Designed miniproteins, single chains, continued (5). Designs and how they scored, part 88

Each design is a single chain, and the fold is of that chain. pLDDT is the mean over its residues in the fold that is shown.

## One batch from the design tools (miniprotein)

Design m19240
Fold by ESMFold2-Fast:
Structure m19240 (fold): chain A 60 residues (1-60)
Amino acid sequence: SAEDRAAQAAEQVAAGDAAFAAGDYDAAVDAYREALKLDPDNADALAGLLRAAREKQKHA
Protein backbone atom coordinates (compact mmCIF):
# COMPACT_ATOMS: atom_id res chain seq x y z
CA SER A 1 0.00 0.00 0.00
CA ALA A 2 1.00 3.66 -0.19
CA GLU A 3 1.23 3.70 3.61
CA ASP A 4 3.61 0.71 3.57
CA ARG A 5 5.80 2.41 0.93
CA ALA A 6 5.84 5.67 2.94
CA ALA A 7 6.85 3.73 6.07
CA GLN A 8 9.66 1.94 4.18
CA ALA A 9 10.79 5.30 2.76
CA ALA A 10 10.91 6.74 6.30
CA GLU A 11 13.12 3.81 7.36
CA GLN A 12 15.48 4.53 4.44
CA VAL A 13 15.56 8.24 5.41
CA ALA A 14 16.52 7.22 8.97
CA ALA A 15 19.25 4.94 7.57
CA GLY A 16 20.51 7.78 5.36
CA ASP A 17 20.55 10.20 8.30
CA ALA A 18 22.55 7.70 10.39
CA ALA A 19 25.04 7.11 7.55
CA PHE A 20 25.39 10.89 7.02
CA ALA A 21 26.05 11.43 10.75
CA ALA A 22 28.74 8.72 10.56
CA GLY A 23 30.38 10.46 7.56
CA ASP A 24 29.43 7.64 5.18
CA TYR A 25 28.15 9.84 2.36
CA ASP A 26 28.02 6.97 -0.17
CA ALA A 27 25.70 4.96 2.09
CA ALA A 28 23.65 8.10 2.82
CA VAL A 29 23.14 8.84 -0.91
CA ASP A 30 22.12 5.21 -1.56
CA ALA A 31 19.60 5.21 1.32
CA TYR A 32 18.01 8.53 0.28
CA ARG A 33 17.75 7.34 -3.35
CA GLU A 34 15.92 4.20 -2.17
CA ALA A 35 13.58 6.38 -0.09
CA LEU A 36 12.74 8.45 -3.21
CA LYS A 37 12.06 5.27 -5.23
CA LEU A 38 9.55 4.21 -2.55
CA ASP A 39 8.07 7.69 -2.01
CA PRO A 40 9.12 10.27 -4.65
CA ASP A 41 7.31 13.05 -2.71
CA ASN A 42 9.39 12.53 0.44
CA ALA A 43 10.86 15.99 1.09
CA ASP A 44 13.23 14.71 3.82
CA ALA A 45 14.72 12.16 1.40
CA LEU A 46 15.22 14.80 -1.31
CA ALA A 47 16.84 17.26 1.13
CA GLY A 48 19.05 14.49 2.55
CA LEU A 49 20.11 13.33 -0.91
CA LEU A 50 21.14 16.83 -1.99
CA ARG A 51 23.07 17.41 1.23
CA ALA A 52 24.81 14.00 1.14
CA ALA A 53 25.67 14.31 -2.58
CA ARG A 54 27.21 17.74 -1.97
CA GLU A 55 29.32 16.41 0.94
CA LYS A 56 30.41 13.43 -1.17
CA GLN A 57 31.54 15.82 -3.93
CA LYS A 58 33.62 17.88 -1.42
CA HIS A 59 35.38 14.71 -0.19
CA ALA A 60 35.98 13.21 -3.64
Scores: mean pLDDT 86

Design m19241
Fold by ESMFold2-Fast:
Structure m19241 (fold): chain A 62 residues (1-62)
Amino acid sequence: MSRIKELAEEMKKRGLSEEEIKEIIEIAKEASKGNIDLEIQLAKSLADTLLLQRELEKKKAE
């Protein structure tokens, strides 16, 4: 599970909260049905989507 811990640390450095990281990993784990490589790919995609939404919200706050 070292790969998942590394991914979580990377997400935190990118500005995601611990709660958001836990939720993303849980969703990815459930959707991947035990496929670790798919779990990591899904978690990265979810994190990228959430970060993009935050960037859009910053523009909305103008």
Scores: mean pLDDT 77

Design m19242
Fold by ESMFold2-Fast:
Structure m19242 (fold): chain A 83 residues (1-83)
Amino acid sequence: SVEAYQANLARAREAVERAASLLDPETAKAFRDEAEDALAKLEEQFRASLAQGPAAGEQETDRFAAFARGMEYYADALEKVAA
C-alpha cells in the first residue's frame, strides 16, 4: 500500500539522519546525498510498478523495506562504535 511505502520511506530517512549525526559534516553530507538519490530511484521504481499490477508493487515494497532495514542496521552499527 501507499501507506506502507510512506512508512518505510520515513523509517529509512530516520535511520539516515541517525547515522549522519554520528559522522563528520563532510561525510554526513555525502552519505545523505547518496541515500536520497537511492530513495528517489526506489520511489520512481515503485510508481512505475503501479502500472504493471499487484505483484510488481509487492516486489518494490519489499525492496523499500530491505533498504530501510539496511539503513537501520548501519545506524545501529555506528551507534555501537561511537559508544
Scores: mean pLDDT 78

Design m19243
Fold by ESMFold2-Fast:
Structure m19243 (fold): chain A 67 residues (1-67)
Amino acid sequence: GSARKEALLEEIRRLLLEQGVSEETAEAIVNTMRRLGLSVEELEEAKRLVEEGRLDALDRFLTRKAI
């Protein structure tokens, strides 16, 4: 991926930990985002959902992208 995508994934991982998500779960979520091949725009949306504490909305977002 681009350097921007990796920076966003690291920011998302950090924010997940700040929301109380375990290291193992945060890594699993970030690896799922990598496997789905999310765009910069999609990663920025995922980051916003985590910043807002909307982990349920993040789960629905990732489920839609897996289809």
Scores: mean pLDDT 86

Design m19244
Fold by ESMFold2-Fast:
Structure m19244 (fold): chain A 61 residues (1-61)
Amino acid sequence: DYIEKGRKYLEAGKYEQAVVAYHKALEEKPTPEIYRLLGEALRQLGNTAKAEEYDKKAEEL
């Protein structure tokens, strides 16, 4: 699934591809885990503000 694909991209340092995969997962079914994973990928890309935004969404679900 897209979560698994995103995780593999994240582990390989392919952060932009991880974000794309997690967005696809989010389109199918939003979950706290997907928002948390998006936050992590965005932190690796240096977008801390966006990462914190997704972390808050994960907490609210």
Scores: mean pLDDT 81

Design m19245
Fold by ESMFold2-Fast:
Structure m19245 (fold): chain A 84 residues (1-84)
Amino acid sequence: SMEERREVIRYTAEELRRIGEIIDIELQAKEYAKKAFEYEKKGDKEKAKEYEEKMKALIEELKKKGELKSAEAVEKYIEKLKKE
């Protein structure tokens, strides 16, 4: 059926978009984590705190979306940045 085929295509397209959005949030959170550490190293505590708060907001967004593995990946990345 054409209706059944359209529903399958829409479902697949929506799932791919959702996965892409979650990946983008994870990557953005990791970028904010990196910037927070870079500013902390430079002694810019205000900028470091700003990026830390942005990072935490994205981690909470991932948790609210049920994407616990993506949230954990960001948290593990933060721990990796602390180990120099």
Scores: mean pLDDT 85

Design m19246
Fold by ESMFold2-Fast:
Structure m19246 (fold): chain A 56 residues (1-56)
Amino acid sequence: MLNEEQKEFLRLVALSLLRRHGKAEALAAFRAEYIDESKPEAAEILAFVTEVIESA
């Protein structure tokens, strides 16, 4: 499970990507630059960032 420090960092990254790319491309940019899908936490990170982007 993600800790609060990780969640705050991921929120800041997601909101930064939203400002630069807009909603349609923000998640794709996050996947390309910030996520390693081979890691066990990747699915949890992606789900959290998706929720932040969709709720903004």
Scores: mean pLDDT 77

Design m19247
Fold by ESMFold2-Fast:
Structure m19247 (fold): chain A 69 residues (1-69)
Amino acid sequence: MPINMDDVNLALARMSIEIATREEEDEEVKERAREAALEKARELIAKGEQVTFKDVEEVVKKVKEEAKK
């Protein structure tokens, strides 16, 4: 079976997103953070870069801060 590195990186990114958003109780904020982090992950993957937990965490933090105003 052909295994794409993009698929592997995206799966790892999704796991990181679930961990980073685990404590968020506001569904709207949580969903927005997941979407933003996924978009960032896809950009990094398209550029051939590894998605790290720190990359995901920074995006999630930014979305949460913007939601707070």
Scores: mean pLDDT 77

Design m19249
Fold by ESMFold2-Fast:
Structure m19249 (fold): chain A 60 residues (1-60)
Amino acid sequence: SPEITLGFLVEAAGLSEEEAKEVLEIIADPSKELPKDLEQRVLAAYLEAGADAAALYPDP
């Protein structure tokens, strides 16, 4: 799967730089959950890019 970068989140997902930084921090910590609105936007962009959505949301 493609690497999730600040540029991807800003350009593909349409996030602000602050929102993108928050998303990257949350993804790096499996104990944290993304706010639903940000999750939906990032997931939609990631699926459109042909990336594996499961890589964005590591399940427990």
Scores: mean pLDDT 68

Design m19250
Fold by ESMFold2-Fast:
Structure m19250 (fold): chain A 78 residues (1-78)
Amino acid sequence: KAVEYLEKAIEALKKGDLETAAKYAAKAINELKDPEVKKRVEELVKAAVLHALQGDYEAAIEELERAKKLAEEEQKKE
């Protein structure tokens, strides 16, 4: 579920929809079980928001893709 929500956040960000991207990123974080993975994903999401607010959508998408990889690693442990 966290991976699916991050994919939706990335798609929203590619469309310039920061509000929808933020909502899906928050849902992804809420689905994470490992507190260290959750903390790291939260920091990557914060970095993505800051890049997007500065107009750097490419960097913002890269940060969300990094967050997705961490969520995929947690999902494989389940």
Scores: mean pLDDT 82

Design m19251
Fold by ESMFold2-Fast:
Structure m19251 (fold): chain A 61 residues (1-61)
Amino acid sequence: KEKELKEELEKKLKEFKEAFEKQLKENKPSRDDPEELDEIYKTLIEQLKKAFEEIEKKKKE
């Protein structure tokens, strides 16, 4: 169902996941920096959610 919507969401999710994983790999959260990673992840998720909602609205149109 709604393959177009799903593909767009999956693409964005993959991009955000890669960015997050890259941070994790490079910095290896062995220090007190996991808070920064958590904030970044949270922001990315929120942005992704917003984008999904916008796509849904456009789809409704």
Scores: mean pLDDT 66

Design m19252
Fold by ESMFold2-Fast:
Structure m19252 (fold): chain A 58 residues (1-58)
Amino acid sequence: MTKEEAVRKAIELALQGKFDEARKILEEAGITPQEALDIARKLGYSEREILAVVLAAE
């Protein structure tokens, strides 16, 4: 799985309230919370969607 794919899946899971699953995907892909933010911004996600990923990665 690419880091971009992992961030997309994590955002989708976080928006569904599945924060534990979202966090697991980011951890398994070796993505830090800061990397997840940078990738999400690069992919054009909104601040709300980016915040959901950060909360999942906490």
Scores: mean pLDDT 76

Design m19253
Fold by ESMFold2-Fast:
Formats: sequence, C-alpha cells, structure tokens
Structure m19253 (fold): chain A 80 residues (1-80)
Amino acid sequence: GMEEGVFKPLEEARELLEKGLESEDEEEARRLFAEALRILEELLRLGERALLPEEQERLRAELEEFERRRREWEERRRRE
C-alpha cells in the first residue's frame, strides 16, 4: 500500500483521545489527553519537510478535532 507512516501515530492519538473522553477518572483522562497531544506535537515537529501534503492535511484536521473535543470535555467537567 501507500506509505502511511503518519497514519499509525494519528490513529494512536485518536484512540487515546477517545479513551480519555470515555474515562470516568479525570486524572486518567488528562493523562491520556497528554499522551495524545505528545504524539500530535511530535508529528508537527516533523513538519512540512517530512510529511506529504495529504498527511499534513490529516494532521491539521486531527489536531483541530482533538482541541475541540478536549474543550468540550473541560466544559462538561465545569458543570460536574
């Protein structure tokens, strides 16, 4: 298949985010979010020099979705 080096870390970050969102423990959720963010930040450091245009677009979309879901989670926690 096509080279998919970035897709595996993106999938891992997504799984960590989803696991964090489903967690009943706030500390565990934050730890999972931190791990997901670390993966995304590492991919950002690779930047345009190492990522295909399609991978860059996917990374931007995943990062925006991550930030949106994390904000929604924080807002829900403020209500609890």
Scores: mean pLDDT 75

Design m19254
Fold by ESMFold2-Fast:
Structure m19254 (fold): chain A 63 residues (1-63)
Amino acid sequence: GKEEEQKLILRLIGLKLRKIGLEFELELLEEKGILSEEEREEIEKEIEELEKEIKELEKELEK
């Protein structure tokens, strides 16, 4: 129904905002020279997981 679609849209927005936030965090830490290799790998992995979830939700919304 329309309510289920609205919930999916809100979840999608939340995931996209989280991804943008992590991408900015990664860039800022890199720019300041305070990003460890371990921290970089953790942030990049979280971004990859968010991208996967975003794509799956976008497919559900296209139906």
Scores: mean pLDDT 83

Design m19255
Fold by ESMFold2-Fast:
Structure m19255 (fold): chain A 59 residues (1-59)
Amino acid sequence: SAEEAIRRAEEAARRFAEAVGATLESAEVVDVNDEYVTLRATLRFPAGTTHEVTVTQRL
């Protein structure tokens, strides 16, 4: 389901943030279609810089 795909995308973003030593500041669903959910995540690094990453997850 889309809700489960969103949850998996958010969890993937969180795990990626942890793996690279950043904090997940925000996660926003930018697209949902019949095959994919696309999430835009903002990561904050210890130096105070932020970067946006896109996560796609199949339904």
Scores: mean pLDDT 83

Design m19256
Fold by ESMFold2-Fast:
Structure m19256 (fold): chain A 84 residues (1-84)
Amino acid sequence: GKEAEELARRAIRLAEEALRLALEAMRRAETREEMLRAIGLALRAIGVLIDAELALKTGDLELARRALRDAERVLRDARRLLEE
């Protein structure tokens, strides 16, 4: 359905943005703890990308909704990490 595709594509875009911010945080990391947090965010963003791509291919509306929620969360966390 169109709703599942639209939500999945939005989740992909947000997760890609979160991954870019996580990679930037890795470049800016001055401590081991900062680097590990940035790596953790990058891995979370990759996981959301996989779920969103699967939702896009299958048209799974519930998976698309979950992927979008997870994408919004990981993007928010990535933005906060760069503010600290």
Scores: mean pLDDT 90

Design m19257
Fold by ESMFold2-Fast:
Structure m19257 (fold): chain A 57 residues (1-57)
Amino acid sequence: EKLERLKKEFPEVPEEVIKAAIAMSKNPNISKELAIEMLSKAFGISRETAEKVVNAL
């Protein structure tokens, strides 16, 4: 359900990035800042894009 909502909000963002963001949000040891950094490095997206996705969770 969250995946479908986020795919509608961010159609330009790959589904793999959105899935990774959702998985990271469920891990209490991963802060928002760490999630943003990991997403930008792992998928080669801008920090701005990663921040928008993480903040939309």
Scores: mean pLDDT 80

Design m19258
Fold by ESMFold2-Fast:
Structure m19258 (fold): chain A 67 residues (1-67)
Amino acid sequence: SADDYARKAGEAFSKGNYEEAVQYAEEALKIDPNKAGAYFLLAEAYRKIGQTEKADEYRQKALELLK
């Protein structure tokens, strides 16, 4: 489920496995594209691996979902 992937993404992020966190967060969003938390996690993970432009983009998407 989207929640299972989001949980795995959070666990990977906590361990410093940022690339794995990106993969799990993307899988969560394929199932539930309205999952704001997954977009925020994706933004933070991309920032950690130095992809700041992608991080900014995903952060904006997350904020739009929290209207």
Scores: mean pLDDT 85

Design m19259
Fold by ESMFold2-Fast:
Structure m19259 (fold): chain A 60 residues (1-60)
Amino acid sequence: MYTLKITAPSEEAARRAAEDVRKNYPDVDVKVDGNIVTLTSDQSLTVAIGAALNAIGAAV
């Protein structure tokens, strides 16, 4: 299990990031708490990193 946390500049940005990750990385578990997005992958660290980079791009 691989878990990454991303801090978005706003709750709206965190929501957009979470939605984009859910769309492009359906096997990644996405949780949002305020402006913090928590990504969990049971399969691969590479997938978790890819999802995190995608989330950062969507949040900006």
Scores: mean pLDDT 76

Design m19260
Fold by ESMFold2-Fast:
Structure m19260 (fold): chain A 85 residues (1-85)
Amino acid sequence: VDKALEVLDELIEILKKSTDPELQQLARALEGIKRGLREFRDDPVRVKILLEQAVGVAKRAYQLLNNDPKVRELLEELEKILEEF
């Protein structure tokens, strides 16, 4: 979970610097997912669901940022973390 929180923090920082309102909304969605991961840290089923949601948001952000390599790296890291659940 701690590694996922670090990846989400970096992705949120990238999205919040954008002037695109959809990217700003995705940043808010990730902030909500981050809170859920902290709250349900000891529940692997809920953590998996929240990580699946985070991957979905990251995929949309990747498309909106024209396949940005840094966003791709963060997306691939989230997918690796999800495979552990």
Scores: mean pLDDT 84

Design m19261
Fold by ESMFold2-Fast:
Structure m19261 (fold): chain A 57 residues (1-57)
Amino acid sequence: MLQEAAQRLLELLREGKPIEEYRDFALSLGVPKEEIDRAIDEAESKEELVVLLFNLL
C-alpha cells in the first residue's frame, strides 16, 4: 500500500542504506527503471530521493 511504501522508503533513509536498495524497492513496486534512474540522478540527497520516488508511486 502507498503508506507502507512511504514507511519503507523512510526506513531505508534512517538506516543509511545504499542507493541500490532504493532502486530495487521502487522497481519491486512497478516503477519503470528509467524513471527510478532519473529520480536518483535528480536527487541531491537521499531525503530528496525519498520524496521523488514517493511521487512516482
Scores: mean pLDDT 80

Design m19262
Fold by ESMFold2-Fast:
Structure m19262 (fold): chain A 79 residues (1-79)
Amino acid sequence: SASREAELAALEEEIARNEEMKKTSDSTKAIEVTITINRGRLYLIKKDFDKAKEEVAKLREMGNDKMAARLEAKIAELG
């Protein structure tokens, strides 16, 4: 749908901005978490559950278990 396409485009733009910010930042941890969350959301919209699960694993490795659990629950709901 047009709404889903707009959300996908907005997520891709936000990820691109976050990756540019990461190049010029002294601290990248918070930016890396944000990029990983947004990639997880993007893969859910695309129905790419394998890649979404990879982003869950990255979130857990970064210590963000809360967002990892939320993304994992959404994968289970949609898959």
Scores: mean pLDDT 84

Design m19263
Fold by ESMFold2-Fast:
Structure m19263 (fold): chain A 73 residues (1-73)
Amino acid sequence: MSPSLEELRREAEELIEELRRLLEEYPSEELERLLREAERAKERAFTEPGAEPALESLEEIKRLLEKAKEYVE
């Protein structure tokens, strides 16, 4: 079972929303940078054809969210 391109894009948007929520609770320049990087990764997932770029971008967004959580803990 591989997720559809739409499912990958939706998951990316959900992860970015989590990162935005985290930034609201813990405003910092570092989290703002991580959010910008995540939004760039999402943009690649939406503009490049195929599932592979979307999967790579999703994994990058997951990594950035993990870093953000470590930063606020």
Scores: mean pLDDT 77

Design m19264
Fold by ESMFold2-Fast:
Structure m19264 (fold): chain A 58 residues (1-58)
Amino acid sequence: SEAEKKAQWLLQKGEGLGRSAYLRSPDPEEGERLRQQIIEQSEEEAKKLLEKLLEEEK
């Protein structure tokens, strides 16, 4: 569905942003923490967007 495609796009965007944060960090441990935080935020956002779009498709 369109909702699933948008959710998947957000997840891919989050992965890219997380990777960028990791590479920019001078501390690998801090970079990994930021990466995980960004990925988790993107997963939560994608879930909320998917639920909202599925509601609107009804």
Scores: mean pLDDT 78

Design m19265
Fold by ESMFold2-Fast:
Structure m19265 (fold): chain A 70 residues (1-70)
Amino acid sequence: SSEKEKLKKELLRLIGEILRLIGEKFDLERELETAEGEERERLEREIEEIERRIEELLKRMREIEKKLKE
């Protein structure tokens, strides 16, 4: 298999992981709409952590896309 095939498979895995995290974030944001006090603070922290994970995966996705253009 070519290096490009490996990169494409990795890109698909990253896309799948990002979509899963976006789904988790969406569910937490829905819970946040009715949450108050300590529960709200917990949900906000969990959402922030998911956002940071998505940022890391998007950065890796951009690196792979750059390699695929070569």
Scores: mean pLDDT 87

Design m19266
Fold by ESMFold2-Fast:
Structure m19266 (fold): chain A 96 residues (1-96)
Amino acid sequence: MDGKVFGKAVRGARDALGLSQAQTAEILGVSPATVSNIEAGRIYPSPLVEAKILAIQLYAVGYSPEEIIRYLTEVLGVSRETAEEIVRRVLEAAAA
């Protein structure tokens, strides 16, 4: 709702997982400059990018992969296949 509050939450989640802006950009499928602009509150992400950011945030605060998939499907209306792919990308980046 507040772009600055959202941007700070994105940065906090990224820092908690030890991810660079470049690594986060790879997960989101955007440029590192786009990640910087989202974190600064200058731009708001598309619904799909927002869902990917939410997956990163939920994982950073200790949600399980299955809990994140359920949230993306039941609350955001993301397809199960898309939610499973998003979570896989987050797990792979956090484990690398």
Scores: mean pLDDT 81

Design m19267
Fold by ESMFold2-Fast:
Structure m19267 (fold): chain A 72 residues (1-72)
Amino acid sequence: ASAEATAAIAEAGIAAAEAGASQDEVLAVAAEELARHAAQVSRADAGRIGAAAHSEDRAAGLRALLAEARAR
């Protein structure tokens, strides 16, 4: 489901950030994971992922995205 794919993308980016990755590396990891799940991600969730991945604090944006996806 799109919510499950969105959670997986957010989790990958958060894990990179927790391992000490830069903001650019977090974006790259999230983009790579999105490419693996592209067929399962709805247009609305693609927009949410894009907003989170391009936020000023990418880790914080992805944590908010993960919480929203898990609530569905």
Scores: mean pLDDT 78

Design m19268
Fold by ESMFold2-Fast:
Structure m19268 (fold): chain A 78 residues (1-78)
Amino acid sequence: GPSATARRIAALARELGLGALVPEGATSLPVAAQEALNRMAEALGRPELRLRVDGSAGQAELEKIEALAAAAREGYAP
């Protein structure tokens, strides 16, 4: 099954409104979900929170998504 880190990444993506792009059993972020997260990071003026193209689902990616979720709660208004 998916690692605890991969499950947490999927849960955070769903919290950010991307649940339709992230299947419940996903072991990695689908390209559409990664693109949506990266677009959100750019819209918030936080390009440093963009995910790496290599698709790694490690602690660094988790920390970026947690920071993005925090920034979105502070005032993301598209």
Scores: mean pLDDT 71

Design m19269
Fold by ESMFold2-Fast:
Structure m19269 (fold): chain A 61 residues (1-61)
Amino acid sequence: LVDEAVRLAEELGREAGLDDESIARVQAGVRRVFDENPDRDLSEEEVRSIVEAIVRHEKLK
C-alpha cells in the first residue's frame, strides 16, 4: 500500500509539473502520513485524496 501511494505521488507530481526534488518531498510526506497512521485501513480513494492534497500543497510553494 505505502509503495503504491509513493508511486502514485511520483505520477501525480510529474503530471502537476513538479521537479524531482519536489516529488521527493511529496513522497516523503506520503510515507510520513502512513508511518504516523499505521493502523488506519485506508481505501484507494482515501490514499489518492491524501496524495493529491500533498501534491497541491507542494505545488503552492
Scores: mean pLDDT 75

Design m19270
Fold by ESMFold2-Fast:
Structure m19270 (fold): chain A 72 residues (1-72)
Amino acid sequence: SLKELGQKLAEELEALYEELKDDEEKMKKLEEKVKELEKELFEELEKIDDDEKKIELLIEAYKKLIELLKEL
């Protein structure tokens, strides 16, 4: 289910954050990338009035964030 996928992605994201938390340079790069991702996400969410599509968009945003964290 989308809910189970979202939970898995959230757990992976939390684990990646824990690995990066003591690296100030990587955390700064993460903050910049997160701001860009949040701006894109918010603009797309405003266009969508379907809750299921909003959840799918949030899942895709989580996947993008995980990829960005892995690249750091």
Scores: mean pLDDT 75

Design m19271
Fold by ESMFold2-Fast:
Structure m19271 (fold): chain A 70 residues (1-70)
Amino acid sequence: SLEEIKRLVQEAKAAVDAGDTERAKEILDRLLAHGVSPEVKGYVETAKELLDLGDREGAKRVLDAILESL
């Protein structure tokens, strides 16, 4: 559901804020498994790449873009 997707994005943002990059990636993988739109999938993949680069602020901006697109 849309509300479940929003909840997962918010939980991913909270994990990033807590410095728990592995938890954030786990939640993003759950989002990909949920059957999101191609646009949301692109944002999720970008957020994962930014987390791999250590760019937590960039990842959070992308997660905010997901919430705005829902």
Scores: mean pLDDT 85

Design m19272
Fold by ESMFold2-Fast:
Structure m19272 (fold): chain A 81 residues (1-81)
Amino acid sequence: MEELKREAIARVTELLERAAAALLAGDEAAAEAHNREAVEIAKETVEKLLEAGKEELAEEVLRAVEEAGRRAAAALLAALA
């Protein structure tokens, strides 16, 4: 389960970074696709962790996803300002 958390956080972070890069390049369709995939991975991972009774790990995934999203948003704002 710890490995599931680690893999999910890494993949979601990568996808959010790709989405931000796509937006900066003007590729809104690619950005939407990457964001959608990131959301699906996060949801599936949290659901699996909660079903396994690993609430603390599920919370860690949610916090990491929130942090990655905030970093991606900050990078976009800095680049577009």
Scores: mean pLDDT 82

Design m19273
Fold by ESMFold2-Fast:
Structure m19273 (fold): chain A 65 residues (1-65)
Amino acid sequence: GGGLVTAYGMSEEQRAAASKVGAAVRAANPDLTGDAMAAAIAAALRELGIDVEATGGDGAALVVR
């Protein structure tokens, strides 16, 4: 979308959206764990135009770029 974008990192709104989407994906997919859950959340965020990378294997962890 248009508007000002930070040169580095994510906006607060994008971080809030990422957190909300992550929580929704976790709630919708309770059978997914670790890498599978992280991948599902990352895929959902990328569909919204948020560039993310799944990290860690202990749980659903994401690095947002």
Scores: mean pLDDT 61

Design m19274
Fold by ESMFold2-Fast:
Structure m19274 (fold): chain A 89 residues (1-89)
Amino acid sequence: SLKEKTIEKILEKMRAVLEKYPELTDEQIERILAVFRKALEKVINGEKLTPEEQAELKAELQRVLDILRKVKAPDSLINLVETLLKAIE
């Protein structure tokens, strides 16, 4: 679908940015991208999550935000995570 293609293109661009940071392991990059996928599917597709799943996703996004701040990721990527956090409330 068009929505799935949009999600995949966003994730491809995120991977390219994250791979520029030697402080991030391949395992950390894959975990970050998995969290982004869940958040984008929730926001773009309107997927309904249980209260427990929403709390878990919010906690995962907060951990991603903390990692991105530590490695001094671009403000655009930090702002995207903050926007996704607000959108899943």
Scores: mean pLDDT 83

Design m19275
Fold by ESMFold2-Fast:
Structure m19275 (fold): chain A 61 residues (1-61)
Amino acid sequence: ADEYVAKGKEYLAAGDLEKAKGYYLKALSVDPNNPEALRGLGEVYRAQGRDAAADALFAKA
């Protein structure tokens, strides 16, 4: 469960938004309410300039 979130954080820190998004989505496929995965996906969307989508994810986390 935590493995996908850890990988998502690693790739987000490296600036690889595509891989980070993929790992956070894998975490959410295991647990749709995982707050760390929701926050991580929100950070990816914010980095992409999708502020409204990011805010919606942060509100769920």
Scores: mean pLDDT 81

Design m19276
Fold by ESMFold2-Fast:
Order: structure tokens, then sequence, then C-alpha cells
Structure m19276 (fold): chain A 67 residues (1-67)
């Protein structure tokens, strides 16, 4: 479905983003992704999936900026 394809695209984009952060933060970033993947999979709409991905993105940004 479009929703499932969108969720997969969001996860892949986040994985690519994680690959670009400092090596020292990689494990923490992967742990955040693992925490958020089930939430993304439970999203019932593209809008909900985007909000969950945006929250994960903000937490990842906070990790990089303040870590």
Amino acid sequence: SELEEHKEELIERIKRGISQIPEELQEKARALLEEYVPKLEEAESVEEADKIADELGRRLLSLVVRG
C-alpha cells in the first residue's frame, strides 16, 4: 500500500541520515531508530508516520548537536 511504502521510505531515509553522523553516536542513533520503528509501523496514516519520523529526526538532531 501507499502507506506501507511511505513508512519504508521514511525508515530508509533515517537510516541514511544515521550513516552520516559521527561514529561515536552511531550506536545511540541506531537505538533511537529501533525504539521508533514499532511506532512508525503502528501509524495509521501518512500524516501520523511523518509526525513520528519528525520526532525521531528531532531526537537524532539533539543527539548530534548536544552529544
Scores: mean pLDDT 82

Design m19277
Fold by ESMFold2-Fast:
Structure m19277 (fold): chain A 68 residues (1-68)
Amino acid sequence: SEEVRKGEELFVQGQIARQQGKLTEAIKHYEEALKLYEKASEDPEFREKAQKNIKKAQKEIAALKEEL
């Protein structure tokens, strides 16, 4: 899925931003990844993988918002 691929790329960008201490940028990247994973979850073929990635992105966003 193109959406899963792009979402995973944005998730990595979020991790890099977090590593650099750019918490607001990291949250934005994770939120963009989340939107792509939500679109991917509409396809039964990718639903399970997309749902796992959604949970990971939500967890990262929640943790970072607690630090702000």
Scores: mean pLDDT 87

Design m19278
Fold by ESMFold2-Fast:
Structure m19278 (fold): chain A 67 residues (1-67)
Amino acid sequence: MEEKLKEAEELKKEGEELFAKGTKESLLEAAEKYRKAAELYKEVGDYEKALEAEINAGLALIQASLL
C-alpha cells in the first residue's frame, strides 16, 4: 500500500496548488484531485485524511460555483 499512500499525498498536494490558483477551472481540477486522494486514503485505511480530502473537494466545488 506504499504506492497508494504516496499517490494520495501527491494528489493532495496537486489539489492544494490548484485550489490556491483560484480559477473556476483550477478549483474543479482541485476537487477531482482531492476526491482521488480521498479514495486512495480510504484504501490504505487513513480515514481521517480521506475525510479531510473529501471536505476540501466539497469546498473547491462550492468556491467554483461562486465564480
Scores: mean pLDDT 86

